# Designed miniproteins, single chains, continued (2), part 11

Each design is a single chain, and the fold is of that chain. pLDDT is the mean over its residues in the fold that is shown.

## One batch from the design tools (miniprotein)

Design m4354
Fold by ESMFold2-Fast:
Structure m4354 (fold): chain A 107 residues (1-107)
Amino acid sequence: MKVEVPALDPSLSVSENMAVLRETLLRAVELARAGRLSVAELRETLEQVLEKLRQLAEEDPEAAARELRRLIAVVDMLIAVEEDPEIREVLEEFRKRLEELLEELEK
């Protein structure tokens, strides 16, 4: 099964686009936990989410940094409750890449 990462909506704020990406992330993790999304498909979905996050960071780095801190907190929660070691590894890799993006925005 494939989770489609929605295109950024130029009529929405950075915070509203971030909420859509967060919901996409939560849906992808839910489907992976249910065995309906492979670990490879989860990685692909998270890579697409990260690409959209980088685009939002270019548009409004201050708003993007604030929303990235919120997203990292959500990912930390998902990692803490994840019992599947392969899904947890994918989430830990994603968390590291979010932290790297946040550090670039705070320079």
Scores: mean pLDDT 83

Design m4355
Fold by ESMFold2-Fast:
Structure m4355 (fold): chain A 86 residues (1-86)
Amino acid sequence: EKEKKEKEIKKLKEELKKLRKELLEAETELGLLEIKVGVYKRILEKNPDDEEARKELEEAEKTLAEVRKEADALEKKVKELEEKLK
């Protein structure tokens, strides 16, 4: 039984390491998308008729919403695994 528990703990630790890496990548992408959204909003404040900037902003905001949902889901999974390993 003890060896079986140690094997399960090792598997959970490897899964946690993988999820933490995925979360860090998602958080990094989220930060870059927030900067991109801010930049295009400022461009549109100066040039409201900039169709390319508007398209880039809409695409960036849509991707930001998707990555935010992914990051939130990953954070929840990381927290659940950390609680299991305590």
Scores: mean pLDDT 84

Design m4356
Fold by ESMFold2-Fast:
Structure m4356 (fold): chain A 114 residues (1-114)
Amino acid sequence: SDSEFVKLSASKEYLDKLVEKAKGNDEEIFEAIRELLTIAYLQAYFDNKLDLQRFVQRALEEIEKIFSGKPDYKKIAEILRELAQKLREAGYTNLADAFERIADILEEKAKKAE
């Protein structure tokens, strides 16, 4: 079922795989973030958390716009930390941890790009 798929996709093991993918190139970073946002969106949808679902959708749109040019890793990290805070408040601790870990990776990449 779709709900069972979301539970499997939000597993610590699968989320850890997405965090590792975010250590790659810009395409791999974007794919990892988009997949995490999709998991967060579906989790919010199945749990009937409409405000969180809308927030995740807007975050995806903003991140897609940033990746359409040279990615501003610091700005993406700021968006991911806001997402992590809202997910943590909603009880999605594993998802929040994954977004924070990717934000840490992107902040480190931003320092190397200076």
Scores: mean pLDDT 84

Design m4357
Fold by ESMFold2-Fast:
Structure m4357 (fold): chain A 77 residues (1-77)
Amino acid sequence: SEHERLVEEARRLAEEAERAVEEARGTLPLEKVDEAEWLVFELRRLVGALAQADDAEKPALLEEARRKAEEVREIVE
């Protein structure tokens, strides 16, 4: 369904963010890795919340997930 696609997109964002942090471990200061890991943890919690949310709330939660993924990208790039 359309709403299942939103959940899948959020899961993909979390997986991509987690991978980016792992790839950055050898090149970034530990403080930045810790910051990015915390954001990935929050992003994974948000994915769980989105999966359990009312369908009307899913788009707003996906936008929050996109913002968290972008914050991770800004740290690791």
Scores: mean pLDDT 85

Design m4358
Fold by ESMFold2-Fast:
Structure m4358 (fold): chain A 100 residues (1-100)
Amino acid sequence: SALEASAERLRREMPAWAEDVAAKILAGTLTDAELVAFAIRVSMANALGDAEAVKQAGEALIPAVKAGSPHARQLARIVATAAENAGLHDVAKSLRDAAA
């Protein structure tokens, strides 16, 4: 089904997407469009019940969030909410603590 294909793509591609976003945050090159696109991907993973994809996104962002950029803090809040909804309480806490 289209939903199964979307879930498989999110699971397969999420590590690379998260690493790219984290690298761009650290470089100061992440655009608002890229931030929104990544937030949508994380929200889709959460809606599809893919806790592993949400976990991968959250864990990849933690070092970049600690760098303290506004984009990093905004993404941390969005991903922490998705992680909480997925039952990933430790990941959500780590993102919130890093964003403080």
Scores: mean pLDDT 82

Design m4359
Fold by ESMFold2-Fast:
Structure m4359 (fold): chain A 84 residues (1-84)
Amino acid sequence: MKESARRLLDEAEAGDETARNALILYAAVIKVTSKHEPNKEIAEKIRKAADALIDAVNAGDFETARQALDELFKAIEEAEKERK
């Protein structure tokens, strides 16, 4: 859910450690599930965006984290279009 992930990012930026950990877990789960994506190009996009999101959140770079989250959502939507 885009709304829930964006909310976690906003809460993490405000210093909520639980929201930060939840957002990192969300990205890690998406990254792990991307290995089951049959389109390797989409799988790589998901992996790179998830890694960028985790790295940015860990660095406290929430501007880069927002960009990475947007890229992650675009890659997930691309994967969903292929499954339809």
Scores: mean pLDDT 80

Design m4360
Fold by ESMFold2-Fast:
Structure m4360 (fold): chain A 100 residues (1-100)
Amino acid sequence: SAIEEELLALGEELVRAAERYAPEITAEVRTLYEQLKRSKDLEHQLKALAQMIALLRETGERENNEELLEFAERALKRLQELASRYYGKPVEIRFLPSTL
């Protein structure tokens, strides 16, 4: 489906971002990408993508990497847009209640 292709494309972009900005967590991000590819339902696909974004965001915060934080924020907005289109209603993804 079109949404499945978009979710997989986002996952690939997240792996590339980890390789570029956060090589120390690339293995973990790639493991989540493999889970994304094996998942057959949207909820598990969204959870895998959300976890990948959370790892990149946490690394960006730890390393004060503004480019990585901006990338993670854009990825989160795209994931929320894709989920909202699929469910036909606004979707908000939260990682940590105290982060924002």
Scores: mean pLDDT 83

Design m4361
Fold by ESMFold2-Fast:
Structure m4361 (fold): chain A 56 residues (1-56)
Amino acid sequence: APVLDLSDVTSRVDLAKALAEFYDLPEEMKKELIEAAENGDVDRFTALLERIRAAA
């Protein structure tokens, strides 16, 4: 089970943007990752991250 304790939403969004650029994600996936980070939707963020790792 993941424990992600990034309480700062701004830092979370910045990480999502950095990950999207680092992995050269499609615009749609980048948008979903940022929205999940912004909303604190850990389940959606984790699922997207798992998809990225599976594709790498």
Scores: mean pLDDT 73

Design m4362
Fold by ESMFold2-Fast:
Structure m4362 (fold): chain A 68 residues (1-68)
Amino acid sequence: PKKTTFRVKVQVLDAKTGTVIAEETVTITAADGAELMKQVKEQGDKLAKKAGFTGEYKVVIDDVTVVP
């Protein structure tokens, strides 16, 4: 199956305050929205770990664009 490449701005937010703890723009190649969301969560989890954040957090998409 042909995949689409996305440029995604992933944010990690403090679940209690809604404050942005970390953000990163990543390139994700996915066949569908489910695969895209799975990879976004994985990237957000890695980003939270890199930032040393140990509290409850939420991973959100701030921006997403298709890369030709």
Scores: mean pLDDT 82

Design m4363
Fold by ESMFold2-Fast:
Structure m4363 (fold): chain A 97 residues (1-97)
Amino acid sequence: EKEEKEKKEREEFLKRMAQGFELIADYAETFPGEVQRVADALVTLLRMMGNYFDEETKKQMDELAAQARAAAREGERGSEVIKQLALDQAKKLKELI
C-alpha cells in the first residue's frame, strides 16, 4: 500500500521529467542558435533529478550538466550533443516507468 503510493508519485515525477527532456531535445533541434538557453534549461532539469533522488544520482546529473555546458561552448555545433543528452535521459526515465 505505502510502496504503491510511492511508486505512483515516482512514476508521475519521472513522466513529467521525461516530457521536459523531450521538449529540451526539440528546442535543441529547432533552435540551434539558442544553444546556451537550451543548455541552461537542460541543466535545470538535471538538477531537479539530482535533488529528487540520491547523492549518486546528483553526481551523475552534475556530470551530465558539465557535458551540456561544454557542448554549449561549441555554439550551434553543440546543439546535437545537447539534443542527444536530453533524449537519452528521457528514454532512461521512460524505462523506469
Scores: mean pLDDT 82

Design m4364
Fold by ESMFold2-Fast:
Structure m4364 (fold): chain A 106 residues (1-106)
Amino acid sequence: PEEFLEFVKKYSGVLLDESEIPKAIRIVAKALGVDESTVRKIWEENREKYGVKTTSPASLAVLVINSLTGPYEFRSDAQLRAAIAIAYNEYDVDRLEERAEKVKNL
């Protein structure tokens, strides 16, 4: 649990209260263009795996991207892409990568 929470704090900056998790699921589902039940399933699996009660929207988005696309590493550019998708309310995973490229060039 501690290693995952340190990762989230270091790279995502914000931990949600447990009561905010349903809102994070909606935001991530909307940003990535996936069903809320898919995001919830991935969250529940990772919640049990890491023994955590909370996450950040960016970390949740990275978990979803990694589960659906496979090749992205949790501590890599996928985290930045996920954060960008949330910030811009982006629905398309392909556009998530394009948005990440634009932020790197700012």
Scores: mean pLDDT 59

Design m4365
Fold by ESMFold2-Fast:
Structure m4365 (fold): chain A 98 residues (1-98)
Amino acid sequence: VEELVREAIRAGQEAGARLQAGDLEGAIRHGEELSEYLLRLAEALGSEEAKKYAEEMKEHVKKAREALQQGDEEAAREHLLKALEYGDKAMQAAAEAL
């Protein structure tokens, strides 16, 4: 659990840094990593709320990748911001389940 929390924090920081630098592909890649760690953390804790938010994050990361593949950087950025919001909610729910 502690290692999953540490990896999730690292992936989230990296995703945010890449997004701030305008590296949408890097932000999506680290967002995909973060959503996977958050899902595993939610399963380990038995937190349905954390799982719900992690799934929402995963869906928005997927939409960001699809938008970027179509050349729609604006839509990709909007979905990434939404994904990070759900990631924060998933982490908060996981912390409450600890």
Scores: mean pLDDT 88

Design m4366
Fold by ESMFold2-Fast:
Structure m4366 (fold): chain A 66 residues (1-66)
Amino acid sequence: SVRQQAADLYEQALEAAKTDPEKANELVDQFREALAQYGSPEAAARAGEALKRYVDAIYEQKKKEE
């Protein structure tokens, strides 16, 4: 289902954020597009922005540990 695809993309983006921020950002875009197909484009945009902030936070935290 589109909901399951969006959930899988969300988890993949968080995992990619630890090692590959470029891949993580691509997955954030795919997540937003999947949600837009299921519902409101405005809600999808807000959810995508929230996920990107979380991805960016994970990346910054990993940089501090190095």
Scores: mean pLDDT 79

Design m4367
Fold by ESMFold2-Fast:
Structure m4367 (fold): chain A 62 residues (1-62)
Amino acid sequence: MALRVADPEELAAKLVELSDLSPERARAIARGELGPDDVMSDEELAALREAMRELGIGELEY
């Protein structure tokens, strides 16, 4: 499932709290609005997974 089906604002807020991401970057990640040239770093991906786990959102990746 795409993150857009979950509450992206909650996920974005958690990302900002768990990492040094800007609110704009966190929202783009939470909403899945990254362009094809906007690759997430390993640190950003780890922060996203941690935020999703804490919020119980989108853990159906596998």
Scores: mean pLDDT 66

Design m4368
Fold by ESMFold2-Fast:
Structure m4368 (fold): chain A 60 residues (1-60)
Amino acid sequence: MDRVKELIEIGIEVLRIQQRFYGLSKEALKARLDTYRDVFIKQYPEQADYADAEVARATG
């Protein structure tokens, strides 16, 4: 299994749980997901396309 891809998926799941528990708007969730994606891509630029696709899926 690709551990780096699993890491982004886990981060997205944590943010989705925060949305449900703290009542974040869709816009607030998207802002947090975009920030997480940007930080992740800086650390793992080879996963940029995957990170973008997973964040888009989570916000759709």
Scores: mean pLDDT 80

Design m4369
Fold by ESMFold2-Fast:
Structure m4369 (fold): chain A 104 residues (1-104)
Amino acid sequence: LEEAGRALIKYGDAKLAGDEKAAEEYREKFLSLLEDPLSIHDYEEYILMVRGEYEEAIKIAEERLKENPEDLITWYILFETYLLKKDYEKAAELRKRLEELLKK
């Protein structure tokens, strides 16, 4: 959890800085640390995000995090959704929320 979460935070930092090369490296590291990275395709909020239904994706992802705050796949989907919306302020807030979670 912590190692994968740290990789996700580094991915977020790189995306917010516009460092696409570093972002890709940390994204690959994050996915490699997941037990089943393909399970992301089973998440309703991921499907909604891919379809461009960002508001519904955010709503479902936030509800999932209330029940399971350690679901890093949901954190990744939320972060990607805010980046796709170009809502960098919300993406930065989400990054801080995840960092606080990992402090335990």
Scores: mean pLDDT 82

Design m4370
Fold by ESMFold2-Fast:
Structure m4370 (fold): chain A 66 residues (1-66)
Amino acid sequence: SVWRELLEEAAKLTDKTEAIRLIYEAILSALDAETAARVIEEVESLRDLPKEELIEAARRLLEEAI
């Protein structure tokens, strides 16, 4: 799955901002625009969490939405 590969790449990045960009690309690659917007809003609400927790939250939200 493309979104799983993008989240794995995000985990390898040291820059949190670049990791968040890949998380959003993963969401947009997997979901329709309306659902993607809702999931992105949930991830944005968690923006202050560590990168690893943000990636895990995105993974869980994607698994639940698909």
Scores: mean pLDDT 84

Design m4371
Fold by ESMFold2-Fast:
Structure m4371 (fold): chain A 55 residues (1-55)
Amino acid sequence: SMFDRATEISRQMDTFSAADRKRLADAFQKAYADSGGDVEAAIDVLEAQVAALKA
């Protein structure tokens, strides 16, 4: 579910710096706005950004 995905992302974000968490939050907000309020699309962008930061 989207809630399970969001919970997992949140746990992964706890390993990042405050600056990186802000960048992730900004990316989520932008994706949400750009998609016209599609939370799933915003979560997809957030998951991709989290994966990139872990690379």
Scores: mean pLDDT 81

Design m4372
Fold by ESMFold2-Fast:
Structure m4372 (fold): chain A 61 residues (1-61)
Amino acid sequence: SLEEVRKRLIFTESEAGVLQMKLWMYKKSGSPQSEIDAVQRRLDEVEREAARLKEELKKLE
């Protein structure tokens, strides 16, 4: 349903925001590149999911 897709998008966008903040902190603090890369990969997957949900939401309008 429209409401379920909207709820999933909100949670996914929130997760992306947390990961962006974590990535910024890791880079600022000089964390190991492997840890930075791991956060970046997860962020990329979450942003891809958010884009998919946005397209799904547009189709349900």
Scores: mean pLDDT 85

Design m4373
Fold by ESMFold2-Fast:
Structure m4373 (fold): chain A 95 residues (1-95)
Amino acid sequence: SSNEQIGTSTIQGVMDGIRTLYQNSTNPQFQQSLQQAADQIDAIMNDDSLSIIQQLQQTIQIIQQLYNDPSATPQQQQVLQGYRNVLQHVVDSLN
């Protein structure tokens, strides 16, 4: 459905953003957190038992964990807040 396509495309965009943050990060501890988050989101996207709303909501929780990571810079936190806001708007739009 168009709603599933919008949701999946949004999560994929966030995943690509996390990979970009990984490439641009100079902190090995934060790079490890970003890699763990990418692996978790990949698992969520491949879980056919989850609805698109559940996949979006679980992705929001992972982004929030990255935002709260003490190794995240203020610039990285701003980017992550943007991803969280986009994911939340999509959840609200599909409900």
Scores: mean pLDDT 90

Design m4374
Fold by ESMFold2-Fast:
Structure m4374 (fold): chain A 100 residues (1-100)
Amino acid sequence: SVLDELKGELEKLMKNLLQAVRNKASKEEIYNIIKEGKERISKLAEKLSSQELVEALEYFKELADEMMDELEADPTVTIEQIDAVNEGLGEIVKELEDLR
C-alpha cells in the first residue's frame, strides 16, 4: 500500500540521518538528507487519505522521538547536529499536518 511505502521511506530517512550524524555529517549534509527525504515523503503523502495521513504522522512522530533520544544520548553528536535534525524533522511534521 502507499501507506506502507511511506512508512518505509520514513524509516529510511531515520536510518540515513542516524548514519550521517554518526559519520560526523555537517549541518549542510543533514539539511540535504532531510530535503531529499521530505520530497519523497511529500509525494507519497499527497496520495494518502486523511485517516492514513494521521496514522503516518503518528508513526513519524514516534520514529522521530526515538531517533532524537538516541542522538541526545550519544556524546559524540554535537548540539549543532541535533538542532539541524530537530529543525528538519519539524518541517516534515508541518508539511504532513498541512496536507490533511
Scores: mean pLDDT 86

Design m4375
Fold by ESMFold2-Fast:
Structure m4375 (fold): chain A 77 residues (1-77)
Amino acid sequence: ALPSSGELTKMSLEEQRAYAEELKKTLSPELQAEVDNAMAALEEAEKDYKEGKLTETQLDMVRIAAATEIWLAVKRS
């Protein structure tokens, strides 16, 4: 079964990246781009958080948004 969007938000960045790469192998190029965009946004938010540019709450919101986008891309496949 596909992990829920809630389960995806609990995964580390590294685990989400590994999961996204496995999913991309089964997705169309358009859906692969959606997954790549979601992961890029999450990586940028993690960097900004480490640099003190984002709050923990803002980072959590980006994690939820990225997980939701990945989940929706898979559901549309």
Scores: mean pLDDT 74

Design m4376
Fold by ESMFold2-Fast:
Structure m4376 (fold): chain A 108 residues (1-108)
Amino acid sequence: IIARREEVRKLQAELQALKDRSRSMERELRQLYHDLLLRGEAMSEFASMTVTLTMAWNNVSNMFQEAIARLNDGDVEEAERLMELSREQSEQLQAEFERHRETIARHM
């Protein structure tokens, strides 16, 4: 029980870090898009991509919350599976964010 509570606390900290990273990335993309708007070079596709990436990060956060719930229920195997998928998705989204940021920067 104590070991499980400690692991849950670590996962909650990891989830919070993931949410903070997602919010930071969204703010950066919104600032880049605002700079394009001020130049008269704004493209709706950039705004749409920002929304899409934000929704994808929310999905990863939801998977992490489900993993924590499974761990609390004693379903360690399912919790580990969801955590691994969440981490893989998080890494893919970070790579996609960096690609999108570079695309906007090249356009400017």
Scores: mean pLDDT 73

Design m4377
Fold by ESMFold2-Fast:
Structure m4377 (fold): chain A 80 residues (1-80)
Amino acid sequence: SEFDELLEEVKEQAKHIVEVMKKYSKTLSRDKVKEIADFEIDLFQELLDELKKTLTPEQQKELNKVFDELIKKLKEVVEE
């Protein structure tokens, strides 16, 4: 379905953000990595809020799960 394709794209974008942040964590200070991670979270939240305007409540829950996993993974990157 069109939603399944959108969900896969959103998941791939979240994975890409985590991978880029892992690379940054090898060269940047923890404080700077945290600053960039917070910026990426805010930007991703803005994208999801716009997408949710056209989606059903069930589909919105699926996007929320992707966002929760992104936050969890970015927290792990900052704390390591």
Scores: mean pLDDT 87

Design m4378
Fold by ESMFold2-Fast:
Structure m4378 (fold): chain A 72 residues (1-72)
Amino acid sequence: SAVELANKAIEAAEKGDFEKAREYVDQALKELEQNPDDVEALRNVARAYYLLGDTEKARELFQKAAALEKQR
């Protein structure tokens, strides 16, 4: 699932394996294309982007997740 892949990206980034982290982020994003409203996956991918130093992409995904929560 996108959540599982995003969690693997977070783990890889925390271990300093940024190449593996990017690979898992790309896989999680492909799954998110099929389920774009997965708030948990959006937040986890945003967290992975922060750990990778891509704060702009992280912010965009956190904003998207927050907007989806407000629709509830």
Scores: mean pLDDT 83

Design m4379
Fold by ESMFold2-Fast:
Structure m4379 (fold): chain A 91 residues (1-91)
Amino acid sequence: MEELIEAIERLMELVEEAAKEMSPEQQLEVGLLLGMALIQLGLSKRFNDEELLKRAGELVIQAGELALKYTTNEELRQRIQEEIDRIRSLL
């Protein structure tokens, strides 16, 4: 549980970093997924709900996949992919 929360939070930080170089339209797409993930993560912590936590993981992976599509930063791409793979292994 804790390991999945940490991976979700790390991927959110990496996606937010990648979003700094995105167009306003790309930032909106990514931001909506991150916002939904944050809501699910907050609810999962509040209610100790594993299904909400898994949903947060799925949403943050979707945001990460968009960030991989939109970013040209090779180091960020590698780090985002590593955290996506980690979350997938924990779901």
Scores: mean pLDDT 86

Design m4380
Fold by ESMFold2-Fast:
Structure m4380 (fold): chain A 74 residues (1-74)
Amino acid sequence: SPLVPAGERTVSREELLARFREAARTYSLEELEQMLADLEKLLAEAKANGDTALVELVTGLIGVVREVIAEKKA
C-alpha cells in the first residue's frame, strides 16, 4: 500500500478521458461492450456508496466507451 500519496498529478477530466479514449480504441468491440457493462455496474455501486467523485468519473468513462463502440460499428 502506498504510504504517502505524494504528488497525485492534477490531471483534468478532459485529459484523463482523452487518454482513456486512445486506449479504448485499441480494444475489440467485444472487450468494449464488456467494459461498458462493468462500468455500468461500477456506476451503480458508486451511487449506492455515495461516492460522487467516482460517479462523475465513471459517467465520463461510459460516455467515451459508447463513442468508441459507435465509431467501430460505423
Scores: mean pLDDT 78

Design m4381
Fold by ESMFold2-Fast:
Structure m4381 (fold): chain A 64 residues (1-64)
Amino acid sequence: DEKLREIAKELGVPYSTLKKAYNSLMGIVHSLRSMPVPEEQLRRAMKSVGLSDEQYEKAKKLIL
C-alpha cells in the first residue's frame, strides 16, 4: 500500500521487491497470530525475497 511505496523509495529498492517481502512477513504474522513477530522469522522472510541483512534492518525500523 501507500506506506510500502514510501519505504521502498527510502530503501532504494523496487516496490515489487518490498511488496514480496511484506507479503511473506504478513504470511508469517497471520500463521503465528502474534505480535511482535520473532526477529528470526522476519529476517528470513526479508532475505527470501532478496533483501540483505542491512536492508532488513532498515526495513524493520521503517515497517515495525
Scores: mean pLDDT 68

Design m4382
Fold by ESMFold2-Fast:
Structure m4382 (fold): chain A 64 residues (1-64)
Amino acid sequence: KKSEIEKKIKEYLEKAGFTDEQFEQIVADVERGLGRKLTDEEKLSLAKVMANGKAHVEELRAAA
């Protein structure tokens, strides 16, 4: 089940054009802010937010 979440995370990141290193850095920054480690589900949610954020920024750039 953990491997399925990891595959989904990679799929979101790859489609959005993020590297694994960029994702790990953002996870580390979020974990530092929270003072705890993220769960696999939280990491998946973060990957989704990053992918949506990039798509939204591209739409805004096209509108400008």
Scores: mean pLDDT 72

Design m4383
Fold by ESMFold2-Fast:
Structure m4383 (fold): chain A 77 residues (1-77)
Amino acid sequence: GPVDRVAEAMGKGAREAALNGDTEQVASIAEAGYRAAGFTPEEVERFAKLAQEAAKNGDTDKVSEIAREAGRRAAER
């Protein structure tokens, strides 16, 4: 459904940014998603940092999971 499509698109975009070594873009995608989902500024910053750290560590699966959850939560609002 629409929620799954948004989640998959965000996960794919973040994963592609991570594979290209663009950790700033990974952080930006996570920030945008969690902000759209209605998380607090503090929570948004925490999730963005977690996604960026995962990208720096080459953990593209974790990057995708964090971004997919952001997309899912945003689409449910």
Scores: mean pLDDT 86

Design m4384
Fold by ESMFold2-Fast:
Structure m4384 (fold): chain A 93 residues (1-93)
Amino acid sequence: RRERARELYARGDELMEQAINLAKEGVKESPEKAKEAYRKAKDLIEQGLADAVAGAHYLTPEERQRMIADARERAQKALEEIEKLYNEVVKKS
């Protein structure tokens, strides 16, 4: 049970990291590519959160609540980071 929770949580974290890296790379190209990267990054963050929440079901009620809270906080911070990256490109346009 804990191993499955760890697996899904690790996948969620990995997807969120990939999303941030994708957004960072996209802003180096063009505003059009930055917009595409931002959309894809949002999808990856949403999928990562879903995987982490699914993993929480393999934990005790106390651990599940903490895992979901941590995953949501991580997802929110990742979304804010990619939004800031995209907005910086829009300001330069």
Scores: mean pLDDT 80

Design m4385
Fold by ESMFold2-Fast:
Structure m4385 (fold): chain A 80 residues (1-80)
Amino acid sequence: EKEYEEIKKKVDELIEKLANAKTPLERFRIIQELQKLGFSPEVIEKILKLVDEGKLDEARKLAESYIEQNKEKVIENYKK
């Protein structure tokens, strides 16, 4: 589905931006984008920890798994 692929691409880009974020403000804006997509605070916290540990592939896998398990919620939030 087109929306699903667009969401995956956006989330991958957000994780990459998060890894390269050097200021608290940049990091906060990326967190807000993940929240807008319907990510739970717990999942966002796990993604942040993985990114801080340099485990970008694991962070992407976690995010993708969340999207797959919460597809309806994430697509609805993306369309807003």
Scores: mean pLDDT 82

Design m4386
Fold by ESMFold2-Fast:
Structure m4386 (fold): chain A 97 residues (1-97)
Amino acid sequence: MPSQEELDREVLAALVLIASAITANAARKRGEPEFADIAREYGQKAAEAVLAGDFDTALKILDEGKKRIREVASPELAEETERIYDSLKADVERLKA
């Protein structure tokens, strides 16, 4: 049986992947495929770091993803995605504590 800590990491990793998939799908529907690809890439990398218990790396990946998305996305999608990433960062910081 997984420990509570392992379960919490798996749930957070799943939430990161779901959030990135929803964001990527919205970007594709708006004709922003580069943004969609970046959102999926950074979401996958962050989820892998969370599963590994490497929360510092997960936080760095989310920060890099936010910066990269801001450079390629429309302002409206960039702002919404930054809010989602800030929420995910708060969840990672909670598990790290």
Scores: mean pLDDT 81

Design m4387
Fold by ESMFold2-Fast:
Structure m4387 (fold): chain A 108 residues (1-108)
Amino acid sequence: MKETLAFFYLGLARYYLKQGKYDEAIVYAAMALHILGKRDEAAKIVREMAEKHKDNPEVRQALERLAEAVEKGDIEGVREAATRLQSINPEVAKELAEKLIDLAEKAL
């Protein structure tokens, strides 16, 4: 079942969230959301966060790149953008990871 694989990726996202590896948490949450057919909803959350942080160009650009990668199902692009976001602002990376995990949990 697709739900079983999504559940396992969501478990990995939760695991990495606890480890403080918010970039990995974002990647696995995005993988779960891709399986659940929620790429567009996930990309919308990322873009809303980019708008909230529009006064911080580096954070906004990382979030915009991440939204594009999520929308395309480009997992390597998600990893690259998430890694950049965590290096610039781990607090924003954590908030995004939590929002994506919440979306995936509601979709299960």
Scores: mean pLDDT 89

